# Designed miniproteins, single chains, continued (5), part 9

Each design is a single chain, and the fold is of that chain. pLDDT is the mean over its residues in the fold that is shown.

## One batch from the design tools (miniprotein)

Design m16283
Fold by ESMFold2-Fast:
Structure m16283 (fold): chain A 96 residues (1-96)
Amino acid sequence: MEEEQKKALEEAKILAEILLASPDPELKELGERLKEAVEKLEKAIKEGNEEEVKKYQKEILELLEEIYKLLAKDPEKLEEIIKKLSEKMGVPVPEP
C-alpha cells in the first residue's frame, strides 16, 4: 500500500511537470491543477488526515481521467507524454 502510494504520487508529479512544460494551454492548466492536488495530498498524508487524503486522491483520479480523455483525441501527444514519463522515471519500461 505505502509503496504503491509513493509510486502513484511520483508518477503524478512527473506527469504534472511534463504537462506544465507543454506549449498546449489546456495541458498546462491540467498540469497546474494536478501539481496542486498532489501537493495537497502529500500534506494530508503527512498530517494523517484520512478524510483529506481520500478527497485529494479522488481529485487526482478525476484530473487523470480529464487528461487521458484529452490525450485520447490526439494519439501523437499521448505517445510523446508516455516517452517523456519513461525518460524522467529513469527506468526502462519492460517490454509487454
Scores: mean pLDDT 75

Design m16284
Fold by ESMFold2-Fast:
Structure m16284 (fold): chain A 75 residues (1-75)
Amino acid sequence: MDALVAEAKRLEKQGEEEEKKGNLERAISLYDEAIDKLVQAAALAYSAGDIEQARELLKEAQRLKDKREKLKEEL
């Protein structure tokens, strides 16, 4: 779980750097990977009975989904 969250944060940072460079398609791809890691982490938290952690991870995934949709408007 922690490794998935750490990877998601790393992917988000890489996406932000690509976004700043104007590489929007690459930024979207990196955010999609980060979303996938957060959803996987949320599923693990949920199966472990940590409903609050699962909800927070899904909130983070939703934030990145919103960010991704905003970038798709720029394409």
Scores: mean pLDDT 85

Design m16285
Fold by ESMFold2-Fast:
Structure m16285 (fold): chain A 60 residues (1-60)
Amino acid sequence: LEELASLSVEDAVRKLILHPDEELRELGLEAIAAAFRKKGENVTAKDITEELGKLLKAAE
């Protein structure tokens, strides 16, 4: 997650949607959608990482 937050938004999105784990891809898409819903076009990779972290915590 820390590594993902240091990427550009475009690279973070690409890394999540191309991930081989289907469950992580689904959570990644949800995190991306949530971040864009909150921040619109001002979304950052950190925002996506924070939303992904929340979804992963909920899945535990």
Scores: mean pLDDT 75

Design m16286
Fold by ESMFold2-Fast:
Structure m16286 (fold): chain A 68 residues (1-68)
Amino acid sequence: SLEEKARELIERLEELRDRALSQGMSDLARAAQDLIDRLKRLLKEGKLTERDLENAEAALRYLESQLD
């Protein structure tokens, strides 16, 4: 379901945020938190789409590349 995929993405983003914070990468942690907040808001409002998930997955991949 969209809800299950969103919860999995939020968990992965929270892990990324925590790793970024531990490395002093405050801007990266902020970007991850902003995406978490957006996904949570869309879930709460029942407005989440497959495109929102695709965009979030692409953003997560980009943010993960910044930890290298």
Scores: mean pLDDT 87

Design m16287
Fold by ESMFold2-Fast:
Structure m16287 (fold): chain A 78 residues (1-78)
Amino acid sequence: SMEVKEVVKLMFRYIAYKTEADLYIKKGDNKSAIQALQQAISSLQTIVKLTEKTDPELAAKYREEIAKLQAELKKVQA
């Protein structure tokens, strides 16, 4: 379905941006890390909206991941 294709695309975007954010954090590039974390969070937020009615357990798991990424973003912004 169109919804499944969109979720899969967003999952790949999330993985890519999270990986980039982790690498930027390791090298101390906070500006690039902030941008990558924001993109990863946005991708997960869209996945949650698309899945919350069809797969509430998966949506709950990604809400936990969003909370972790938001905490990491605050640490990098400090």
Scores: mean pLDDT 88

Design m16288
Fold by ESMFold2-Fast:
Structure m16288 (fold): chain A 55 residues (1-55)
Amino acid sequence: SGDAQLQANIAATRQGIIDYYLTVLKKPKDEAQAIADRHEDISLQIRAIEKKRNK
């Protein structure tokens, strides 16, 4: 279902953000995770809006 794919996409995006901050920007793990947490929250808010538009 769309919800399963959405959860998979959110998890993949989160991992990508963590990897980018750890490997490219050389940020501490805690900072990378905090940024990923904020991005996940924003992404969930945006997708809730998208879901309401795609009735």
Scores: mean pLDDT 75

Design m16289
Fold by ESMFold2-Fast:
Structure m16289 (fold): chain A 94 residues (1-94)
Amino acid sequence: SLAAKLAELGALLDELGRALRAGEPLERLEELLARAREVAAQIPQEVFDELRAAADAAVGPPTSEEAIGLRMAVFAERLGAEAAAAVLREAAAA
């Protein structure tokens, strides 16, 4: 379901953010990023347009490592909200 894919992407971005802060090996970061890209390919482009708009409004452009980290947190939070909304929409359609 779309809800499951949104939740999975959010969890992967949260895990990637934690791994980056913990100084995990590059191989671990690449593994998480590859999984995130695979899930992202299954999500409508409109969701990513909304994520970029939300991050731009909350943080601004990705001009520093700090800004990139904060934007990633906004992406994870918004994906969680979209997953919850998708669950409600799927339940209403059933």
Scores: mean pLDDT 77

Design m16290
Fold by ESMFold2-Fast:
Structure m16290 (fold): chain A 125 residues (1-125)
Amino acid sequence: SVSSIRREISRLVRSGNLDLTKPLRELSRVEILAILYSALHITVQEDVLSLDDFARIAYRVSKEEIIEAIIEAAREQGFEVTEETPIGKALGLISDSEVIPYEKRRATVTLTARRLAERAGVPVR
């Protein structure tokens, strides 16, 4: 249920145990969306989608569509990303040796969130 998914996303975010080094393919749908929610609200500080909106996305959008949205957003920012790429690297949150410009990080996270909302039929503020 949407309520059950909302609770699980909230639990994962509150735990602080989100592993940004895991490949996109190895993460569950709920783990990917918990990381994206955290990135959107904590790292880029944009209140465009609520926790309930992320729960609706999880219910309406497949894992494959979520991964595709991340890959497309990252590639538009010039990142070489596949489903084997660690989620933190794909979202521009971590890097091996270089500081990723804030605007590229913000664009990747925000564009991913907006595209997922569009696919799920969820309004963006």
Scores: mean pLDDT 82

Design m16291
Fold by ESMFold2-Fast:
Structure m16291 (fold): chain A 90 residues (1-90)
Amino acid sequence: SPEVVELVKEIAELVNEIIKKMYELGLPEEVIEEIEELAQKVVDLVLDGKPIEEVKKEIDKIIELIEKHAGDNPEVSELIKKLRELREKI
């Protein structure tokens, strides 16, 4: 669906903003790389027309990983909130 592709692009842009903030906070490269790999997997699943349930599961993993490592940061917390709002639209 073009609407789902557009929504996933918005999610990917927001995840990239969070990644930039995580670099600024000095978080481990391994954590940031795992989030980048999960974000790419989400894009690939949508472009390949995979079930939306699989897309949601990978987005949920991204959110959980960000929250675990950077959820205590107020700016990251606000971005997580926006990310959850976009995920609910899928």
Scores: mean pLDDT 85

Design m16292
Fold by ESMFold2-Fast:
Structure m16292 (fold): chain A 70 residues (1-70)
Amino acid sequence: MVTQEEIDAVIELGKKLGDERLVRIGELAREGRYEEALVEALRLGDPSIAEEELEAHLARLREAEARLAA
């Protein structure tokens, strides 16, 4: 799982670089909006990423969350 320290580090890095997208990704993760944070991060890394690849990443995240909830 992403730690609070990792989330805070991403937000601070984004602020230092003036990168509003990094700040937004970190803030979404801090709010527990991990699916939205993951989509934004994937699109930042690869703007041409296919919708099927995004859904595959989201499915893996949901599976990990389900295992932790059990």
Scores: mean pLDDT 75

Design m16293
Fold by ESMFold2-Fast:
Structure m16293 (fold): chain A 90 residues (1-90)
Amino acid sequence: SVKEILKLIEEAKEKIRQARTREELREIVEETFAKILEMISDPDLKELIKMMRESLLRAIESPKWSLEELKETALEMLEEVEKLVKKLED
């Protein structure tokens, strides 16, 4: 259900805003994207979201980015996922 995915995204955004460490952010991202991917049946959207997840997780593992920058990127990616998912409803 699109409604369930949107609720999951909103809850994840709040968790991301409250995350205090890279490890906490990584766990939130991994759990959230895994649940979203299980709810998506569109193969093109699923592949796109999978690529976004892999990109974000690699960024979190890199010392190049601050926690604040990673949080901003994660929130922006979830906003994009929300827009893509909303397009699935007729």
Scores: mean pLDDT 85

Design m16294
Fold by ESMFold2-Fast:
Structure m16294 (fold): chain A 99 residues (1-99)
Amino acid sequence: SGVVPLSEPLSAASAEDGVGYIVGAESREALEEGIETAVKLAEEQGKPLEKLHVTSVSGATSGGGVLDVEYLYKLAKERGIKEIIVSGGQGTLDKLKKL
């Protein structure tokens, strides 16, 4: 139940039972902060982060860009995450990626 606000406005990260959650993080820097925060929370819970759920609001309210999904996959893979779900991305509501 530990939701941690990130530096990007309206963004947050959390982790529960080996699953990380990132919302509102659209920049590469915010994605990096979000993943690091989720990893830290998972370590504090004594369970490695296996899955990541990222909710994008890109282009809906901020007027800025598309979530860099390839960069997100790279960061997650480098941290040993096995599966990503991206919600709210342009043209696709939910996309599952196995790493």
Scores: mean pLDDT 73

Design m16295
Fold by ESMFold2-Fast:
Structure m16295 (fold): chain A 72 residues (1-72)
Amino acid sequence: AELDAKADNLYAEGDALEKETLERVRQLSAEAHANPEKAGEYLAEAAKLFNETQEKVDKLRAEADSLRAQSA
């Protein structure tokens, strides 16, 4: 039960982080559209943020999966 709760919290943390990053990526995309001269900078920042967040989310989900396996 406790390991399941911890796993659920880690999945929720990963989902929240992914949602925050997608909103930031959308904001950077909008900035790129509004400022064509800086579009490359905004898109590069968005790509870096997305990649870094995917790595963090993958680690959180892997830890959650491990805890769920232990609680089975």
Scores: mean pLDDT 84

Design m16296
Fold by ESMFold2-Fast:
Structure m16296 (fold): chain A 76 residues (1-76)
Amino acid sequence: DLETERRFFVEFTELLIRQGALLAAGQISEAEFEAALRAFIAERLPDLPERLQRMIEENLDKLLAVAREEIAVLLA
């Protein structure tokens, strides 16, 4: 369902912005930032198509590393 996929990426992006702002402000740690992203993905992943679930699961650590790096660069 394309609407479910779209909603996932919109909400994930909103989470990145909110948690990224807190991380940049020193209000949360990198571990708390990563935990929030992992929790969101774990909760929402079962609702996504199997191919997308596998892609995210196989690349989760890389995705989180890139997200942390991008937030550090963009909000520093």
Scores: mean pLDDT 79

Design m16297
Fold by ESMFold2-Fast:
Structure m16297 (fold): chain A 72 residues (1-72)
Amino acid sequence: MDENIKKIRELGGQELLDKAREYYKKTLEDPSYLPKMSEAVMALIEKSGGSYIPAILEEVEREREEAKKELE
């Protein structure tokens, strides 16, 4: 597991990741949730102070892939 991902979770970023994941699942049924998903991701980036942007984007993509698999 990437050390940067652990630090994101320690900063309370897990709640924002969970929220982004849930909004992503909702966007698959209703695209009107896209702005809310984007806002959650941006809030996570802001909370990191920009230091963990690549790790945040990677974790968001991983949550997105997991959400897709649950819908198969």
Scores: mean pLDDT 68

Design m16298
Fold by ESMFold2-Fast:
Structure m16298 (fold): chain A 71 residues (1-71)
Amino acid sequence: MSTRELVLKGVAYTIRAIGTALDKGEDHPEVKELLKKAAELYRQAADELEKEGDLDSAKSLYKLSDKLLKK
């Protein structure tokens, strides 16, 4: 799967999490689950970028993944 597809899928899960938070509340378990899935996809994209030699972009996506998992 391409790095672009992984990032776009991660963004889609982030948007679904926002929609679920607006519909069911920010503390709903579904919001946390969707953010966890987004974080996993961003980590996979970061691994691909690291393999391509784009270390700076990879580091940014790893930080984003960690931030989503802590919230």
Scores: mean pLDDT 80

Design m16299
Fold by ESMFold2-Fast:
Structure m16299 (fold): chain A 101 residues (1-101)
Amino acid sequence: ADAELEAAQATLAAEGEIETEGEPRDGLTADLYLHSAAAAEAVVTQLEYTGKLSEEQRARFEALRAAGHEELVITMEAATATTANGVEVWAGDVLGVAARP
């Protein structure tokens, strides 16, 4: 829903830029390091809104959070970050969700 997307964007504006490893471009893999539960939920909400997160990947995200993992890594192919009104918006194909060691 638009209200959920707006709330996710507001959360990311408050948390700051997402830490990345690799270059988020078409055809390249990038890892997004999510350092808070709020940032993780906001990124997952954006990816669900664009249809790039599967039900299995969402279930894995919820299972990792339920297990007490606060820091998560999302691995993406063709990851892009765009800035609209000072807010970072993430899109791309999700390859995996894992706990950060």
Scores: mean pLDDT 67

Design m16300
Fold by ESMFold2-Fast:
Structure m16300 (fold): chain A 91 residues (1-91)
Amino acid sequence: MKREELLRKALEYFDKAIEAAKKGNVDEAIRYAAQGMAYLAEASGSPLSKEEIEKAFENYLRNLYKKYGKDALLSFIEAARAAVEAQLAAG
């Protein structure tokens, strides 16, 4: 997949994650955000598998939510989305 296609997929999943989080579907938001992070990592040339990155970020985001709540989770996803938009603008 081309880098731009991977970045667009990351945006798609972060948009789904933000929508799920706003609806109170926290588990769905975490899963979508982890998928978005996996696409972003692949676009950045990560040697780790998509599955390994997804599992790592699901654990990270679940712990973030448990400690700091929904607003912290949303802030992370919005920051990640902004990073993807910046990378698309730089290409």
Scores: mean pLDDT 86

Design m16301
Fold by ESMFold2-Fast:
Structure m16301 (fold): chain A 117 residues (1-117)
Amino acid sequence: DLAREEAAWLAAALALSEEEIRARLEKDVADGVANASKWGPEVAAQARETLTRINERIIRTLKAGQEAAALSPEERLRLAVSAVFALTADSTDGKEIAKAVGRILRLIGDELDKELA
């Protein structure tokens, strides 16, 4: 289960513009780096790298959530069918296509489970 605080944060973040999300995350990085800098420039650099990596993952998750939330159940089914068709029609980049299709289908499945529950 996703923690209630994480679910509330995600729901609020889904309503934010990409620019506003980025500004908030950049502020968190700046505050974290400033705090870490008291222990030296190497520690500050490591904090910047770690926080930036976490924030990139957060942005990706939020974008995926916004995309899924914007689709109707019919549109999600159409996307799933198109993704499966693309995977079967073009095997040249099979590994990359399979990964992309797998991610899309899992995202659609998770959203359909929420609507059916």
Scores: mean pLDDT 61

Design m16302
Fold by ESMFold2-Fast:
Structure m16302 (fold): chain A 102 residues (1-102)
Amino acid sequence: SAADALAAARARFQQAAGKIMRYAVENLSDEEFEKFVAELNRLATEYQRALQAGDLDAAVESLRRMKDVLIEIAKKSGAPEDLIKEFEQAADDYIAALRALA
């Protein structure tokens, strides 16, 4: 079902994002890490509010911005290119699954 596909895509996104955040913890300064975590928390809050309002376009925009921030984190923290590609694919799959609910 579309709901099952969304749940699977979300899980893959969270797993890949978690791998990126491990590189961030190891390689970013505490100040840079806290700034990125604050931005991700803000975007996650906007995403949840958009979902609760049934605003799928706003939810997709928030998810795209989270994707961009996580890619920036990955590049600054020296994450391997294969992990960045894994994450980009997982994020694109999650965005596609969310759009399929519209």
Scores: mean pLDDT 90

Design m16303
Fold by ESMFold2-Fast:
Structure m16303 (fold): chain A 92 residues (1-92)
Amino acid sequence: SMKKEEILELLDELIEAAQKLAEEPERAEEYLARIEELAKKIAELLGDEEIKKFLDNMVASVRELVEEGRYEEAAALAAITASVLKIEIENS
């Protein structure tokens, strides 16, 4: 469906933003803002409260890791979260 394809594209963009967060930590605030924006859009499109909570928790943890200078761990958390959701949506 068109909605499913849109969500998968947003998840791919989130994975790309996560990768760039690890590669360019000097621009961490820009990539963090993009991860937050993409997570919000994905949650709104899915309309699932459990998934919204899961994404909100991921964003909060990613922000905390960025504040601690743990950019690779922040990137891994965001990418893994998006990849898990991508698999679940592809199989639904």
Scores: mean pLDDT 89

Design m16304
Fold by ESMFold2-Fast:
Structure m16304 (fold): chain A 74 residues (1-74)
Amino acid sequence: MSDEELLKKAEEYVKKGEELAKKGDISGANREYLKAVGVLSQLKEKPKELLKKWAEKARELGADVAAAYFESLL
């Protein structure tokens, strides 16, 4: 799978995580965010700016565990 395909999959999981977190389903949000992290870990080069933005937004929504995992990829 190309880096572009992996990034698109990660973005889809991030979007699902954000929707679940906004509904108060932090456990569901963390599951989707962790799927994004798993996909992102396979990239040759990490999208550092996107990782920072996603980590910040995850924290804002109360998904602190997921935010820490995004930061671990920096």
Scores: mean pLDDT 82

Design m16305
Fold by ESMFold2-Fast:
Structure m16305 (fold): chain A 91 residues (1-91)
Amino acid sequence: SVEAFRERMRELVERVLKLEGRTDLLPEYLEQVEATEVTPARERELELAERLVENPEASDLEKMEMAIEIAAEVDPEHAEKLRKSLEELLA
C-alpha cells in the first residue's frame, strides 16, 4: 500500500540521517516522502537502499552486486549491462 511504502521511506530516511549526523534535514526529507509517487521502480529503489543501510560493512563490490540483483527484478536488460560493466571494472 501507499501508506506502507511511505512508512518504510520515513524509517529509512530517519536511519540514514541519524547515521550521517544530519537529523537537521529530517523535516525536508519527510516532506519529499509525502510528495513521492509510489511506483514499482521506486519500491525497488527503496529495497536497495534498505539493504545498503542494513549492510554498512559491505564493500563497494558487494553494494554493486546488491544493486544488480534488485535491478534484475525490474529491468533484466539494464541489470545485464551493469553486470558487464562490473566485470570490465574487475578485469
Scores: mean pLDDT 70

Design m16306
Fold by ESMFold2-Fast:
Structure m16306 (fold): chain A 83 residues (1-83)
Amino acid sequence: EEEREKRREANEEAFLAWVERTHGPEHADWLREYLEWERKRSEEIGKKIDEARKNKDFDTLKKYMEERQKINDELRAERERRR
């Protein structure tokens, strides 16, 4: 598990460094935050999103989901471009 996690972190770091050089530090920072959110998604972040939706706090939910989707789309496009 540690070896797998270490390899994933190394690949993630290399990709983030490329994003920072190509798209700037603002994109890299947001991407880093998104990837960190993914790590805690199953219990904490997913529950917070559900609570925001349940409480009809759609402004906060919408902004967060839009930013996440934008980064996801950019990630997918770049990975497909390299295939």
Scores: mean pLDDT 66

Design m16307
Fold by ESMFold2-Fast:
Structure m16307 (fold): chain A 82 residues (1-82)
Amino acid sequence: MSKEEFDKEVYRAVALLALSVILVTDKTLSPEFRAQLEAAMDAVSAGDYETALKHAREALKLAPPEHQGVLQSAIDLLEKAL
């Protein structure tokens, strides 16, 4: 595995973990926000990073202030992994 491929796999794994933490720690999320996070996580798991990034960006528009920083970090990591 090249360093570049390894770094991308790490970025994808950390981004997925960040999205997962939001979903499992906050039970008060809107259905629309939750649906975008779940769609982004499903796309990461399927290897469709462009679709994952699209859903993560839509989630950011709906995000409560307390989750905006973590979600932006996940988006930045997914962009580095493209």
Scores: mean pLDDT 84

Design m16308
Fold by ESMFold2-Fast:
Structure m16308 (fold): chain A 85 residues (1-85)
Amino acid sequence: PTPEQLKADAEEGIKIVEEDIKELKRLAQQHPEYRDLIEETIKKLNELLEKARAALEAGDYFTAVVYATLAIILSAITKVELEHR
């Protein structure tokens, strides 16, 4: 990938994580029984999101993509776990 493609992928990944956090906040309101699990996941997502943003600002687009991708995977795993419990 080119640096331009990695930057675009990082920016898109960050947007996906921001939307995932919004969806998880909505799920926490609808399912108070899972609120603690969801809030703990949101804290971890915010930590990964800040690392992705810091890497993006530093011009380390590959690291930014990695952190954004990890956050997306964590969000997906949490949503699947909630749907099957």
Scores: mean pLDDT 87

Design m16309
Fold by ESMFold2-Fast:
Structure m16309 (fold): chain A 81 residues (1-81)
Amino acid sequence: AAADRISAFLAQLTPEQREAIMKEALKAANEYMEKDPTASDEEAARVGVEAFADAMIAALPPEQQPSLRAAHRELLRDERG
């Protein structure tokens, strides 16, 4: 359900938008590791995932952003439970 909604939003994006979002996620993860060289790969991955979500939300019209934020929060809950 949550993953399906996120996939549907990703499918609406252009290849260029998806590439830009991925670059922002990688940049955030790399900057995190540069600031804290003791950071684990898992911590860097979490920062990258959060940056990915933020960039994806920012790419949508403001009226669609709350729906995607809700889907992302639901997915994170499912991963922890």
Scores: mean pLDDT 73

Design m16310
Fold by ESMFold2-Fast:
Structure m16310 (fold): chain A 85 residues (1-85)
Amino acid sequence: SMEDLRAEAEKAIAALKAAAERGDVSAFQAEANRLFNVISRFDALQTPEGRELSREVAKALAEAKQELERVVGRPVTVVFVGKTP
């Protein structure tokens, strides 16, 4: 359901932020992959609510990536960050 997908996205975002704060690039990559699987399922639903959650996820991922780069002191490979205008 949409609620299940949102809950999964929120859980993945929390894990992504935790990985970023501790500078764990491998854990960050794993949680980003999980999050992109959730986004793919929202895109398949083609709903306004799914598009809004996809935008929220993209923003959270970008912010967590910036935190990761700050913590590790170097650029990190952008694996699944979508093209944001």
Scores: mean pLDDT 73

Design m16311
Fold by ESMFold2-Fast:
Structure m16311 (fold): chain A 76 residues (1-76)
Amino acid sequence: MHMKHKKIVVLTEGTSAGETAGAARVALYEAAKEGGEVVLGADESNEKAFEYAREAAKELGVKLTVLSTEELRAML
């Protein structure tokens, strides 16, 4: 195959749990279409969004890595 796994990075800061979950969902759907993975960075206050993202990743068969906002920023 000519394609490597697409890695989609989502960084959310100061967003609501709903906004974080929405961004993660869009990234997961794109990764599912293209055959990729998602790296999500968000605050601990958005734990419900992390749960939604993990469930969506499981249903879509997409690899999801959840990091703190600080950890993801350190990688950039």
Scores: mean pLDDT 71

Design m16312
Fold by ESMFold2-Fast:
Structure m16312 (fold): chain A 80 residues (1-80)
Amino acid sequence: SAEDEEVLAPYDPDGSGLVSREQFRTLVEGLLGRELSDAEFDALLAAADPDGSGVLSYDELIQLFVSLSLENIKKELEKK
């Protein structure tokens, strides 16, 4: 829906449908309400960008959040 695109729009200012690693970090930190450690961020990048392209599509981000609720993301980050 249009509302889903509005959530991601501030993290894709050129409207390419691609999000940089830095924008992805800002998005996740915003959703969690806290800063991520480098290790936590690397774990999330491995899930969102398994091919290592260095850019994340909206589809990859949506699939990550569809497959994992915010609660499940918190559980994965706390799994240490």
Scores: mean pLDDT 62

Design m16313
Fold by ESMFold2-Fast:
Structure m16313 (fold): chain A 104 residues (1-104)
Amino acid sequence: MEDREAALEALRRMAEEILETLKKLGVPDDVINEAKQRLDEVIRRAEEELKKATSRDEINEVQGRALRELFRIALEAIEKMDKPLSEEGKRFLEQLRAALAAWE
């Protein structure tokens, strides 16, 4: 029970951090609004799946899938920018690509 709540809270925190980073990078409001809706949907599905998870391995699998989807949404939002990325933005993009590549 506690592990499920911790996993869900971590996912919510990650979604919030992604949105704040996209705002700092100057992603357009319309793209941010689309990203927010997609992030909210990922969190909603993860919450439903976590309620059905009966083991730590199942919780870890749900969290891992949700994190991959959150990072993909962030990457797609950044790729829609028509202006050059700042050095901070380039580092964030590199980190997202590295994280996604780690899942093969």
Scores: mean pLDDT 80

Design m16314
Fold by ESMFold2-Fast:
Structure m16314 (fold): chain A 71 residues (1-71)
Amino acid sequence: MDGERLAEVVREVGEEAGLEVRVEGPLEGPAIRVRIDGIEITLEGVSEEEARTMARAAARQAGGPITIEPL
């Protein structure tokens, strides 16, 4: 899975949670970093379902805007 697809999954999760999603910079390569108000997760080498599960868990804890950046 590439970084653009991982970012799409995170955007979908953010929309489900009612959170603003921002993308900072071009997503080159297979990994992204996701920041949500004090929570930081790295998505690399994960399936779409694993990425959704991780993003949902982080979004539920933080409740703030989601920032996606290249790793």
Scores: mean pLDDT 78

Design m16315
Fold by ESMFold2-Fast:
Structure m16315 (fold): chain A 120 residues (1-120)
Amino acid sequence: MKDEIREEAYKALREMGEAAQKILDKELEEGKISEKEYKEVAEKINDLIVEADLKFEKAYKEAKSPEELVEKVLEILEEFKKGVVAEMSKVSEEAAKELEEELDKILEETKEKLKKILEE
């Protein structure tokens, strides 16, 4: 159960990171942001992914139950969402809004998957 929660947590983090990168790539390709802004946001997204990874490993080791692990994973993913949306908003409010909607969708799908794991 905890291993399945960890696997879904990493899948969600990967999907959220890929969504953020895709939106950032589009903003650069459409000439809406500079190469400097692109690099700064991309570096911050990578930093936030590394931070979330470390927090997941800590939660996995320290959680006393699968339910506690799910709560911690969802908190980490919500913090990651807020962090990447905040970084995107520095270069484009429109891109930040699009990103928040996409990340909210990934989070909702992840919550449903994690709930199903807990019911098994």
Scores: mean pLDDT 88

Design m16316
Fold by ESMFold2-Fast:
Structure m16316 (fold): chain A 91 residues (1-91)
Amino acid sequence: MEEMRKKFEEAKKEITEKLLKLFKEGKINDPEARSELAGEITKKLLEVPGVGEDKALELTRKLVEAAVNAKSEEELKAAVDKVFEEALKEL
């Protein structure tokens, strides 16, 4: 359990940093940049024990959607935190 949680928190940190970078650069609405980021997020989520491909893809969609709908960095961070909190309850 602790190793899974550590990997999950590591993935959350790295994914949050990647989403914030793309958001700050104004590229979150660029289809090419968004597709590349979605691939990176999915790959990172697959490193978490207990996360299968279907769940990784579902979480990736939710995280990208949260970033597209965010109006500020603070709102983006809060939305990402909520997605990961809900996902952890299902693991």
Scores: mean pLDDT 81

